Designed miniproteins, single chains, continued (3). Designs and how they scored, part 44

Each design is a single chain, and the fold is of that chain. pLDDT is the mean over its residues in the fold that is shown.

## One batch from the design tools (miniprotein)

Design m9514
Fold by ESMFold2-Fast:
Structure m9514 (fold): chain A 94 residues (1-94)
Amino acid sequence: SIDDVNQQINDLQRSVDQFQQQVQQIMNDSSLSNDQKIDQVNQIYDQVMTIQNNSINLVDSISDSNQRQQFNNQIVDQRLRVNGVMTQFNNQIS
């Protein structure tokens, strides 16, 4: 349902916000080695990617093409945010 899609998109947005904050905290933690930072970031990345994939599958079930496009655009925006965070992390850790 559209309500289920809205809840999933809200969960995705929250997960991406949490991901960005957690990556920033991990990057700033001078007690962690680079290997430990990579491991921790990869764990939370896998979690946010699972939520993204669930969101894509749910949106693909929408019969209305305009609503499906609007929700797909929101998912793409969140994916770009995740990719930006990972790019910054990888540049810092290298």
Scores: mean pLDDT 89

Design m9515
Fold by ESMFold2-Fast:
Structure m9515 (fold): chain A 78 residues (1-78)
Amino acid sequence: MAMEERLKEYYQLGKDSFLNSLLLAQQLFPDASLDELLALALKPVDDKVEELEKAGDYESAEAVRKGREDVVEEANNK
């Protein structure tokens, strides 16, 4: 498998994980502030980045982090 294909998968995982976690947080905590919901949505992505870094897979960790950052930036500029 090409490294580029794997990194694209992790980038997409970062995006999807954040968006799915945000939607779930909104359903579970309807009275929470936007800042609280964002913090809850970021936690699973940050945990995945830490897991990959501990495994020595820094490239995949960076791809996940970048995917999350790009989605957050898109949401803030909406």
Scores: mean pLDDT 79

Design m9516
Fold by ESMFold2-Fast:
Structure m9516 (fold): chain A 74 residues (1-74)
Amino acid sequence: MSPVEKVLEEGKKIVDETLEEHRDEPPEVQKQIAMQKVAELLARKAKELGLSPEERQLVAARLGSYLEEQIEKR
């Protein structure tokens, strides 16, 4: 898998785990916590894997869309 695909898979797992861990919290709180964890992951992986600014933006956008979809399904 490309570096972008690997970060997307890891980010989706973090989103899913965060939403399950904080299931009893209001959706706004779940979103804030998930966004914070995704931002931390992206900063770490961008440095570790040498992601370009364009790749970072793509991952951030896709994980943001995934988070919105997961919240809307609940």
Scores: mean pLDDT 81

Design m9517
Fold by ESMFold2-Fast:
Structure m9517 (fold): chain A 88 residues (1-88)
Amino acid sequence: STEEKLLARLKELSAKLPEEEKEELKKLYETSSFEELLEKLDELAEKAREAREAGKEEEAERLEQKIAYLMLLLRPEAEELEKARKAA
């Protein structure tokens, strides 16, 4: 399925991110609201697009890896939001 392919791609990209970058994003996840984390994802996505347009491939790849990792961290929140929406 498209969802399974997306999840597999997120896991692949996330695995390439250095441990120091993962720990920084985990700390951000633990200390930030869900809204603040969504804003951070938007900022990272904009930077990744700008890096791609500028031909900065390595910078773009690193930003995409950060996005993938943060999206995987946010899966529990996304699932709770979906459950809350269905319960309403």
Scores: mean pLDDT 81

Design m9518
Fold by ESMFold2-Fast:
Structure m9518 (fold): chain A 80 residues (1-80)
Amino acid sequence: MILKITLDNGEIIEIEVSESTSVKELVLKLGEAVGISKEEAEKVAKKLEESGISGKELIEFFKNGITKENFKTIVENALK
């Protein structure tokens, strides 16, 4: 499936994902798109996995679109 990300400048980018896409791979792709460093994205992915969030749940959350703010909210919640 394809996730659509709306950037702060109004650009829409498309990322190919599947149910087999890992939390780490998904977070790295989304983090790059919204301007988060690779190192920070890897830390977020570990925290999300430790919190029990699955790749399927992340995909479902982003299925109808994602913004930088939505991604930041997930990052902040995962790091608590």
Scores: mean pLDDT 71

Design m9519
Fold by ESMFold2-Fast:
Structure m9519 (fold): chain A 93 residues (1-93)
Amino acid sequence: GEAAELARRGARLAIEAGVLAARENPENLSGGIAAALLGIGGLTSVEFTGDAARGGEDARSGGEVAVKYGVGRARELGREAVRLGELAVRLGA
């Protein structure tokens, strides 16, 4: 459904934002890795359990970490991951 699609998109953006945050600012490597792992958790929740609300929550959390530790593009991708994750939670509830 739409919620699962939004959760997948948000989770993928959280992964990309986390990787980019680590690359843009190596001092934030641990934060970037944390954001990426949360995004992976979101994808896992959707693909293996169908839980769009859980996937969206993980995408939102990963996006928030990416916003905190990222700069420029990583921060923009993190904000979009938060937005998509919140929508997935709302529609998947």
Scores: mean pLDDT 87

Design m9520
Fold by ESMFold2-Fast:
Structure m9520 (fold): chain A 76 residues (1-76)
Amino acid sequence: GAALGAAGVAAAGAAGGEEGAASALEGAARLLAAPPLEGALGAAAGGYSAALGSESPLGRLAGLAGAAAGLAGAAA
């Protein structure tokens, strides 16, 4: 649900730094405004983008974990 998606977006934003934070905010706004399925998919996409843009291996891992949490939220 929305909680898993929001957690994924927040984690991805932290991992991705400033650019990731912008994607995370966009994903979080979608989670608050959109149906849970669509919001969680948006959060997962934002987290994945943040992971791909991350400079550090640990940042990429955290971003991927965030994207996975967002997808799990979409499924629920």
Scores: mean pLDDT 58

Design m9521
Fold by ESMFold2-Fast:
Structure m9521 (fold): chain A 77 residues (1-77)
Amino acid sequence: MRETVERLAAEVRRLVEEAVEALRAGDEARVAELAAREEALAERVKATLPDEVVQEVVAAAVAAAEALREEAEAALA
């Protein structure tokens, strides 16, 4: 389980970081693609890991994704 937890945590963080960079570059299509991949990965993590473990990693990633969405909405407004 430890390897799985570490890999899933790294994948979540990487997707969020890539989405933030894509937004700064103005690549809206890439932002949407990465956001969809993050949602799919979050669902997989929830199915695989206990909620307590998921909350420690996914909550931070979700907060970062929400900030990214707010920034995208502000840029498009």
Scores: mean pLDDT 69

Design m9522
Fold by ESMFold2-Fast:
Structure m9522 (fold): chain A 98 residues (1-98)
Amino acid sequence: SAAAQEEARRKVLTASLAFLEMEERELEGESREVLAERADEIEARARELVESGEVDERGIVIRQLEILKRQGVPDEAIRALAEKYGLSEEEIERILAL
């Protein structure tokens, strides 16, 4: 049903956002042990953002590409992936400027 599909979509977005939040915090110097202890809090916050409509599929893609850029993935690979997902040139240039 449409309701079941929407619920599944929200769960996927929530899990994705929580994962990206943990990746960003690890890049900022938080230990994996501390992040594991805060996993439920991080997931609960991610759920709030997804349910409020503040974060959608496009936002998840942009955030993932920003993390890949910070992790040292080459600019050419970031651009190719961003173009595949339909990001604008302005969005791509913003990510590549990180």
Scores: mean pLDDT 86

Design m9523
Fold by ESMFold2-Fast:
Structure m9523 (fold): chain A 86 residues (1-86)
Amino acid sequence: MWVTVRDPATGAEVRVPTLEEAERLSPEELAAVAAELARQSPAVAALLVAAVEHPEKFSPELVAIARAAVAELPPELVAAARALLA
């Protein structure tokens, strides 16, 4: 089930899967969800880009999900996320 939570970067309401739903997803499905969250939340987009650019600071599982998710994002969104990390 998807629930509404507040985005920490913008304060906007974002639809996210519950922790139970997230635990039931395959790595490919988790990457798709992460990409969708990145489109809705600049903070999530920045986190995914940071994990791809600094993999040593994150878990191998998060880095794998972030790499797959970032590949699905439009280049303009990835560029905006990198600007947030600067």
Scores: mean pLDDT 71

Design m9524
Fold by ESMFold2-Fast:
Structure m9524 (fold): chain A 69 residues (1-69)
Amino acid sequence: SSDSFSSSMRRNADRYRSDGDRHDSDSRARADRYDRNGDTNGSQSARSTGRDNRDDNRNRISDYGNRRR
């Protein structure tokens, strides 16, 4: 609102991304239900690979508890 240039730039980029995102989203929605388990593993692995050891411990316990529901 205060920065016109920032808003203008975002609008243009958002339009372009939205176009590609929609197409990709539709295709992924189908496989997502199966990849859900795998996707979570990959996402978590990338985060835990070099982040906070303490934070990882909390995430690990919580994740395991939810998995072994």
Scores: mean pLDDT 46

Design m9525
Fold by ESMFold2-Fast:
Parts: sequence; C-alpha cells; structure tokens
Structure m9525 (fold): chain A 73 residues (1-73)
Amino acid sequence: SEKEKKEFYMAIVLGKELEEFEKKLEKGEGVEEYEENKSNATPSGIKAREEAKRVYKENPEKLEEAKKAIEEA
C-alpha cells in the first residue's frame, strides 16, 4: 500500500542519516546532537532507530529512490 511504501522509504532515509551521524560522531563532530538524542532517548525510539538502520543496510540501492519519493510527497 501507499502508506507502507512511504514508511519503508522514510526508514531508508532515516537509516542513512543515522549512519552519517555516527560517522560524524567518530570524527568528533555532532557531539551536541548526540548528547541531546541520548538524553531524550526512549526504548521505543531506540528500537525505531535500530529498525531504520537495518532497513537502510538491507536496501542501500533504494536510497535515491526513497529520497526522491519523500521530497515529492
């Protein structure tokens, strides 16, 4: 369905953003964002982030398609 497709695409984009954020953190960048996210973390939020990272890793080739679909929505 359209809703499932949008959720799938949003998970891919979020997963990519989380991977980029982790790379920035390794370089000492984004520390402020990390501290804010850590203080506001909930169990459900943590699970959602892990699922998004998984969806992106399983479907990296669909990133551009997902970005285009979300930007046009």
Scores: mean pLDDT 71

Design m9526
Fold by ESMFold2-Fast:
Structure m9526 (fold): chain A 71 residues (1-71)
Amino acid sequence: MPSLVEIASTLSLADAKLLARVATHEIRKYAPEYAEEAEELLRRVEAAQTKEEMLAVIREIERVIKEHKAK
């Protein structure tokens, strides 16, 4: 399946921010132990002013998701 970064790369800045907010909400819902990291990621999403900054934040979101799924 396509990665969040791949999906976000095809979106506008505003849509990429929406995708990132949804992904961080899912982290809080399914991985509450990462709630503090999810809050930091949400702050970075709101602070992002360029598509490149948003893609960097989304890569960090994917890292957290991957770490949660790792044994």
Scores: mean pLDDT 78

Design m9527
Fold by ESMFold2-Fast:
Structure m9527 (fold): chain A 91 residues (1-91)
Amino acid sequence: ASREEVAAYVLAQAEKIAEAARANPESGEMADKILEAGKRIAEAILAGDNVTLAAAQGLSQVQRIGAKNEEGQKAARALAQAVMDAMGMLS
């Protein structure tokens, strides 16, 4: 897949996960951080930068906020899985 396709995939997954988080009162506060992380990772993919570092920084913020309850932990795991899938698509 092209960098543009992989970046678009990350943004689409982050938006979907953020919408699901926003619909749940236990994980709603994570929505903005999920979108921030997805955007940062997508920008790193497009620039050919260190995607692993961008993912580590973004996921760390999301995991910190989500750690307090099961729904937050589920949202953080969903974002981590989407990032792993995206990294597997990079040529």
Scores: mean pLDDT 81

Design m9528
Fold by ESMFold2-Fast:
Structure m9528 (fold): chain A 93 residues (1-93)
Amino acid sequence: SRADAAARALAAADDVIALLERQDFPDSVIATARRLRDLVARLAPGMSLSQLETLLASLEQIRALIEKGTDLDQFKAAMDILSMVRELERRLA
């Protein structure tokens, strides 16, 4: 259902933030992810099932990038994550 997909999108966004915090990513990246989560919370109830599934796929790609990040590669991973999150913000606006 759309409600289930919306709940999963919100949970995925929260998981991204928690993972960024756990891996000590820069505050600017975490702040950008929090803005994305707020946009998802506001817009998800009005999104189609297809839009929600696309959003979920994008959030899973972001999560995979974070999980592959190491302390040594954190700067590179942060740039890729920031770019992808900003692209999602644009898509949701």
Scores: mean pLDDT 78

Design m9529
Fold by ESMFold2-Fast:
Structure m9529 (fold): chain A 62 residues (1-62)
Amino acid sequence: MPLPPARRVEVETDGLKTTELSPEATRAVLKITRQKLETAKDLDEMAKISEEVAAEVRRAMA
């Protein structure tokens, strides 16, 4: 039971509610993430891609 990750997920869930006002932006980010993850061959690459996508979503919401 990872308590710290659960708190982090809640914060991102709240952000997702606000992002729902622009579903097109959310779908575009998800699509790009999916394609990049398919290209990634290492866990490190997948983690890096996930962080980049999360940062872009946060910038779009800011």
Scores: mean pLDDT 58

Design m9530
Fold by ESMFold2-Fast:
Structure m9530 (fold): chain A 81 residues (1-81)
Amino acid sequence: GVDLARQGRLDDALRVATRRLRDATNQQQFDDAMRAVAEIVRGQTPDVRRRIGRRVVRALRQVPDDNPLRDRMDSIVDLMS
């Protein structure tokens, strides 16, 4: 149905955005990925936004501790928790 097609597009867009977050090595890449996440959550219900937030937090927690953006990523995780 329409809801399944919409959910599939959301999941695909979120997969791309969370991969970009995980692979980010500089501030510009991180900001671009966070902007993509913001575009995905725009107009979503609170339940869907919470689900998206959990996936973003999971992606950020998978980034290595030696990443130069680690402290910034931890701040975002804290805000989403």
Scores: mean pLDDT 73

Design m9531
Fold by ESMFold2-Fast:
Structure m9531 (fold): chain A 72 residues (1-72)
Amino acid sequence: MVELTDEQRAAMREHLRELAKRLGVEVSDALIDEAVDTTAREYATPEMTEAQLLSLAEGVFDARISRGITGD
C-alpha cells in the first residue's frame, strides 16, 4: 500500500492519455483514473522512480485494453 503524490498521479494520467492517443484507441477518463488507482494501490512501492511508475501504469493500462476494457 503506497500513497502516491498528486503530482505522481497526474504524471501517470498524462502518460496514459498520450499513450492512448498514440495507439489510436478511444478510452474514457474513468478508465485512465482506474488504471492509475490500480497501479498505486496494488503495484507501486515508495522506492519506485517516476520512470518505473510510468512503465508500471502503462502495463496495467495495456492489460485492460487487451481485455477489451475501454470507455465505450
Scores: mean pLDDT 74

Design m9532
Fold by ESMFold2-Fast:
Structure m9532 (fold): chain A 116 residues (1-116)
Amino acid sequence: SDFDVIKEVFDKALKKYKSVTLAIFTDYPYAKELEEYLLEKTNGKYTMFFLSDNIENDVRKLALWVRKNKIDAVVVIVSKEDFDEVEEYLRKEGFRRVEEPIVLGDFVVAVYEYVE
């Protein structure tokens, strides 16, 4: 299932990085189940961002929060339609994609490292 693929992405990120957050730029139907999974895996030490339709401002807020809390990596869930725009704003704010994005139906899952 798409949910199992996303769990594998998080498992990989949690093994590689000391601090990981999730940012959701779309109405993702399994957000609650993903939250419960992350709470189990991180012993309550993760943060999840549910973001609005103002992509530029939401990416800027994410970047400020990542800088303040010294987060190493962000797993992003975004619609296919918004992916290029979200990635451009993330790049401008100091994020770098660390592997090829995974396309899951109408969604894209991608991992970004904060490099400043």
Scores: mean pLDDT 79

Design m9533
Fold by ESMFold2-Fast:
Structure m9533 (fold): chain A 87 residues (1-87)
Amino acid sequence: SEEELRELAEKMTDAQVRALLNYAKILAEKVGDEEAIKTVDEALKRLNDDSPEAKREAAVTALRIQRKYRPKVPEAWKKILEERKKK
């Protein structure tokens, strides 16, 4: 859900968000999804504005694109973040 993606985004560091966007772009490029590539590039540019809202939107954008090609990606990130919270 959108709320689940937003909760995941709030727990991510800047470096993790950039890594997610880069991976989403790789997936989009492999299938020739030009709209997704453009969306990732715009999100990466907005991260340079150093806005908390831009960071959250960028993370959600990356997770949506990854979910389109890899439906289990948000679930995998949820497990990683939950394990870190326990320690």
Scores: mean pLDDT 73

Design m9534
Fold by ESMFold2-Fast:
Structure m9534 (fold): chain A 81 residues (1-81)
Amino acid sequence: SLMDEIIELLEELVANIDKLSVEEILEKMREIIKLLEKVDPKVAKSMREFLEEIEKLSDEEAKRALKTLAGLLLKELRQKK
């Protein structure tokens, strides 16, 4: 299912997040959000708004925020399955 694909992509992102640059994490999050828009447009919109705010932060703050956000999103999506 599309939700299974989203969860798999998010699991891969979370597993590799410490190896990725802020730009690489943002690009992968945008890909995930684009897919999420097809299954949960309200959550996708909220996530997009969070990414826009995170992009205004320093790289150190952005990476920490992205790691937290990706982990929380993964937990939430797994609970709905």
Scores: mean pLDDT 86

Design m9535
Fold by ESMFold2-Fast:
Structure m9535 (fold): chain A 106 residues (1-106)
Amino acid sequence: DKIIVSVDGKEYIIDISELPGPLLTSATEYSPDGDRGVHTSDALGKKLYDVITDPSLVSSESGESKFSSEPRLINIVTLAKHIFNLKSNKEFEKLKDKVLDYIGSL
């Protein structure tokens, strides 16, 4: 599965088919109780935004400052590694819809 998001006027393709574990905010911000404890927040949005706009997650050779209108592929596994401590793919399935909905709203 792939989604397209627009950030800073650039389009990115995120492949979620290989994502292990959940993208989950820390227990200090929310209850760790699965779906009931996971919420979209400005803090989570800022983390996702900062990582998505990080040039190291996008091909540096494609002329990132002058790349014209072609979507850039971001590996969602790489994204998750930089934001969250992932456990397993099974845990991700419980939060998948919330994570994808949030990323798609960026």
Scores: mean pLDDT 41

Design m9536
Fold by ESMFold2-Fast:
Structure m9536 (fold): chain A 74 residues (1-74)
Amino acid sequence: MEEKIEQLLKIVGLVESLTGEKIESLEEFLALTEKHSDDPEIAALKQVAEKLLSSLSEEEKKELDRRLKEIAER
């Protein structure tokens, strides 16, 4: 469980680094990766993230969203 959340947080950080945009929620992450899907690096990260997200429970997705918000607020 924690390992999948940590991997997704790492992917979010990589997308933020590539785009220069802050990601504060899972919805923002999905929207941003969709917007930049023509970037091959972001497209690859989106594919990995989609596979990880499909394996997460609703509780795990909620925890991921909570941690994204916490990181964004610092």
Scores: mean pLDDT 79

Design m9537
Fold by ESMFold2-Fast:
Structure m9537 (fold): chain A 91 residues (1-91)
Amino acid sequence: EKEELKEEFIERLLEAAKRIRGASEEELEALRKKAEELLKDASVEEIELAIRALELQVRLSESGNVFTPEELEEAEKLAKKLEEIEKKKKE
């Protein structure tokens, strides 16, 4: 199901770009290619974290950039996990 998770992330990313940023079809195609390259060697855990981060970003945009205490706590947890994963990859 790793390929299904990759496609889920890409679909959510493209929907967010279209809905929140008004991205054109050309921009969406370019974004899909970038996301596919980003996720090429990603683990299931990394993809799940990316989906969660995207969902938080979308909710933040929809709420006019107002964090609930729960959303802020979740965002901080995601940031720490992503930072650790990126740091490990840069070694």
Scores: mean pLDDT 69

Design m9538
Fold by ESMFold2-Fast:
Parts: C-alpha cells; sequence; structure tokens
Structure m9538 (fold): chain A 65 residues (1-65)
C-alpha cells in the first residue's frame, strides 16, 4: 500500500521517499488520496517537492473538468 509506505517514510524522516510514494499513488489514479498526503507532507516539512507535486495534481484535476 503506497499510502502506508509514504507514512512510514515520514516517520523515518525520509521526506523524498514519502513524496515519491504519494506521486506514485497519483499516477495510479488516486488523485484525492495523493493530494491529501502531499498536503500533510508539506505542512509538516515545508518540502518544495511536495508543494510542486500539489500544484501539478491540482492543475491536472482542473484540466479534467
Amino acid sequence: NLIEKAKEAMEKGDVEAAVRYAIQAFLEGKYDEALELLKEIYEKTGSPLAKQAILNIENVKKLKE
């Protein structure tokens, strides 16, 4: 489960792995779950990677309106 792997990575302080698992969940079509996870990562860490991924997901969702 990608969401569980991302949470484990966050507990270990591996922010890059957490973002990577969240992006993979997005690529599998889990847009809302990936977005929520990335927002949590960004709120806790301030990661620029997480912020950029959030913006990319929101833009894709808007395009699919």
Scores: mean pLDDT 79

Design m9539
Fold by ESMFold2-Fast:
Structure m9539 (fold): chain A 66 residues (1-66)
Amino acid sequence: SGKDFVDETVKLLELASKSDPEMQEVAVAVLVSIARQNPSLRPLIEEAIRRSKAKEEIKRRLLERL
């Protein structure tokens, strides 16, 4: 469901924030790829960005590429 997708994306962003810069870039690239292939998921990814405690830099990079 959309809620499950948002919750899992929040967890991914939080985990990426605690990981090294290479893994942070991988997480951003994966979410950008998902949004490009499934445009209907873009608003859910944006909701996850707003709700997550991820580093501001990761949120900014992701929003710039969406």
Scores: mean pLDDT 86

Design m9540
Fold by ESMFold2-Fast:
Structure m9540 (fold): chain A 92 residues (1-92)
Amino acid sequence: MPQASEEQLKRTIEEMSKLSEEEVEEIIKKLEEEVKKTLEEAREVEGLNEEELKEVKEQLAERYEQLAKLAREAGREKLAEKYEKIAELFRK
């Protein structure tokens, strides 16, 4: 993902803080499906060497760690925990 400006990050935090519990649950379910798809695709990519695969996983882990931080700042503890678990999964 392109690096967001500080104003875009503040807007993201504000939008996350306005999410209902139902919307948070829907986001979590969608994340679980997207993570499964990403892991399945990574397993099937024959063109990536071990170094390239590690780099992609590291980038994904960093992205989800950043999203977890934003969710925590927005007061969305469940969403932050989910992002942190996904980041941990990609670091293994």
Scores: mean pLDDT 75

Design m9541
Fold by ESMFold2-Fast:
Formats: C-alpha cells, structure tokens, sequence
Structure m9541 (fold): chain A 84 residues (1-84)
C-alpha cells in the first residue's frame, strides 16, 4: 500500500518511534480525524519539533481543507527529525 511504501522510506531516514508517530499522523489526516491529528501534532510541539505558529497553521489547514498548509508543516517536521 502507499502507506507501507512511505513507512519503509521514512524508516531509512528517521528513528522508529518518529516513523510510528508520523504514520499515525498521516492516517489521522487521511481519515479526517482532526482531533487525533491535532493530538499527535501537540506531541511534536512538546518535543520542540514545531512552533506554536506552525501548530496553528496546521490546525487552520485541517479546518479549511488546505492541503498545502498541511503538507508544508509535515515537511518541516520531517526536516527537523533528520537534523543532528
């Protein structure tokens, strides 16, 4: 499946725990589970991987269906997870 392919790709770049959280976030977004998506995003905020401003932009993206805002926030999370 597309999710399995994404998971395998991420497993080569990131820690297993971070892959698990990103996959849970992706599934929540795909299913339209906004509450679960925001709960998972709060975990990234607590870890310092995103700012409060990025959290609010993602929330607005979920509420408005703006896939570009959602995508840009996910890219930022992945980039920060790859930092030394």
Amino acid sequence: SDLDAQKESLESLLKPEDVEKLMELAEAIIKGDKEKALELLEEFLERGLITEEEYEQFKEGLESGDGEKIYLTLVNIIDKLREK
Scores: mean pLDDT 76

Design m9542
Fold by ESMFold2-Fast:
Structure m9542 (fold): chain A 80 residues (1-80)
Amino acid sequence: GIEEAARAALELVRKYKELGLISDELFEQAVSLLRKAIEAAKQGKEDEAVEYLRQVADLFRKAGLTELAEEIERILERFK
């Protein structure tokens, strides 16, 4: 389900952070949006959770992390 997608995206973002591929500021912005996605999913607000996940993908695309953005989009497609 969408909560699993949001949690998978959070773990992926954490791995990129551990590899030094994402800045502290960008990581904090992504984690904030992903926590909102998880909370929305827990409340049954699937459309809101999907929108937060799309915002995370867009955040990374604008930052030039296109591969990470595409991975998040793939997670979203798999679990939505």
Scores: mean pLDDT 87

Design m9543
Fold by ESMFold2-Fast:
Structure m9543 (fold): chain A 86 residues (1-86)
Amino acid sequence: LSPEERREALERIRRLIKRALEAIFKGDLEGAIKELQEALDLAKQSGVSPEIVEELQKAIDAVKKGDKDSALEHLSKAGSLINGEL
């Protein structure tokens, strides 16, 4: 990926995480999983750090278990990692 393509991917992943957080807040866990799955797929294809992929996967697993506190912790970690790469 070019530096521009990588930046665009990171910004898109960040937007998907924000949409997932909004869905979690509204109690739309299925919507949250959909947004996070798109973020995970994009992260895997975009060559972003493995830690971002790991945190997104853990967030999806937490949402599926109904563990909102764990999901928020992992999404916060993923967001911090993304901001550090932008």
Scores: mean pLDDT 86

Design m9544
Fold by ESMFold2-Fast:
Structure m9544 (fold): chain A 94 residues (1-94)
Amino acid sequence: MIKKYLEELDKLAQKLLEEGVDPEEAKKKLMEKIIEYGEEIKEYALKNKDKELLELYEELKKIALENTTITSEEEEKAIEALAALAAAYLAELK
């Protein structure tokens, strides 16, 4: 699962770099895609009752949110999405 998301993010990053997109706009597009993939991972885990993935996600999300000042809903969603991607990566290492 995670390998496909990482490959798609890399392709997007390469495309944005080659097209000379403004760094702030490129960051926004990458964050929107990260949020999308994080939500897909979370939905997959819930639908398949993957307790290990869900517990790892909640633990990583808690650590990230406790150590970061959240100023916007977009920032919170991005942090949650990164926690989901990290949880999926760690789960696939087994």
Scores: mean pLDDT 78

Design m9545
Fold by ESMFold2-Fast:
Parts: C-alpha cells; structure tokens; sequence
Structure m9545 (fold): chain A 80 residues (1-80)
C-alpha cells in the first residue's frame, strides 16, 4: 500500500521527531495491517518517543486486533 511505502521512507531517518509522529499516526489510522506492523516495528527500535507519538501509539493499541502489531506496539511503549 501507499502507507506501507511511506513507512519504509520514514524508517530511513528515525532521528526526526516528525517521522516518529507520522509512524505513530500510521499505526493508529492505517487500514493496511502491513503498514501498521511496519510502523510499530520501526517505533520499537527507538530509545525515546515524543509525547504525541506515545499518545497515538496508546490510541492505536485500543483498537488494534492483529496480535503481531499489538506485540510490536507494546514493545515500542516499553522502550519510551
């Protein structure tokens, strides 16, 4: 999907807070489970997350039903 391609692009520079926030938004809003999983995995590699990224991650977890995405998103929150 377009969103999955966007995740790959954003993942090239995870040091940018704007990229982290967009990844968290894709995890929360994307209808593509591949994009949501890729976004969660990218965020799980970060040592720190912005407050907005944490909020979007928590909101995404409330509605997420894919167990792989849930696990990756939980790991991302644990490292923040």
Amino acid sequence: SEEYERVRELSKDLSKEENQEELARILKESKDPRARLAAALALSRLKTLSEESVENLKEGLKTEKDPEVVEAARLALKTA
Scores: mean pLDDT 82

Design m9546
Fold by ESMFold2-Fast:
Formats: C-alpha cells, structure tokens, sequence
Structure m9546 (fold): chain A 75 residues (1-75)
C-alpha cells in the first residue's frame, strides 16, 4: 500500500471509532483529522477501536487484522 492509501485507511478507521463513541458524522471526521495530527493519540484511538471490535459479534476477523496491522505500522 502507498503512504497515501495508509493515511486514508487510518482516517477512515479513526472516523469510525468516533462514530462508535456517538459523535455525528461531520464531527467524527473533524475529530479523526485532529487525532491524525498526533501519532500517540491516533495509536490510542485505534487501540480503543480494536477493543470495541473485539466486543462486537458482527465484526469480521479481517477488520480486526486491518486495525492491528495499522497499529503496528504507526508504532
């Protein structure tokens, strides 16, 4: 994957994490973009998403693997 594709994937997952916390779509996107300015905040938010997905019986294993891969990439 290109760095631009990885950045887009991170933005998408961070936006999803904010939506799962109850933020409306417009605010979720803005919050995700703010998180992306700080590597440690992005990592923490992705780790929170991973735990949320682990508790979701409808989450696909491929989604969990994708989040884990991005966490490892940012570390």
Amino acid sequence: STPEEIESEIRRLLTRQQLLQGHPPGEALKLAEELMKDKEKSLEALRQLLEQLRGDPHAHPSELERVERLIKYLE
Scores: mean pLDDT 81

Design m9547
Fold by ESMFold2-Fast:
Structure m9547 (fold): chain A 98 residues (1-98)
Amino acid sequence: NEKLEKALEILKSKGYSTEINERVEELADYFIEQAKTNPTAEFYMAGAVYALLKEDYERAVEFALLVANIIPTPRPVTLDERYVGALLAALKLAEEKK
């Protein structure tokens, strides 16, 4: 997915690992559901989705990081996994909007 690759390159440039595994996929689905219950997280998620649709990958990463920092995770997760998970969540929502 070209949009995901471009956004992940920006995340890599900030020093984060961008591996996508089953845990990151589960975390993305978790962030989608949790964002529905938190107005601030919903706003940041919408910002990430809109930025991805505009191909503004720097803004998409910025908003995804804000989502990850607002939503507490029920289990220990690395910061890298949280950021990739939030970005993948925004991408899944952006793909549904087509």
Scores: mean pLDDT 83

Design m9548
Fold by ESMFold2-Fast:
Structure m9548 (fold): chain A 55 residues (1-55)
Amino acid sequence: ATAAEAVEAYARREAELNGGRLSEAQRQGLVDLGRSMGLSEAEARAAVDRGVAAA
């Protein structure tokens, strides 16, 4: 899987466990994780947003 797909899948799972949403701190942590894997901030944020929307 790509870094973006991994972040999206993780964000979806976390959102599902939290009633379909993420806190700002959880969202920021996943963005930071995506950036550590080589994503831009915009790409990481987009992946998190897609994961949350799919939850």
Scores: mean pLDDT 84

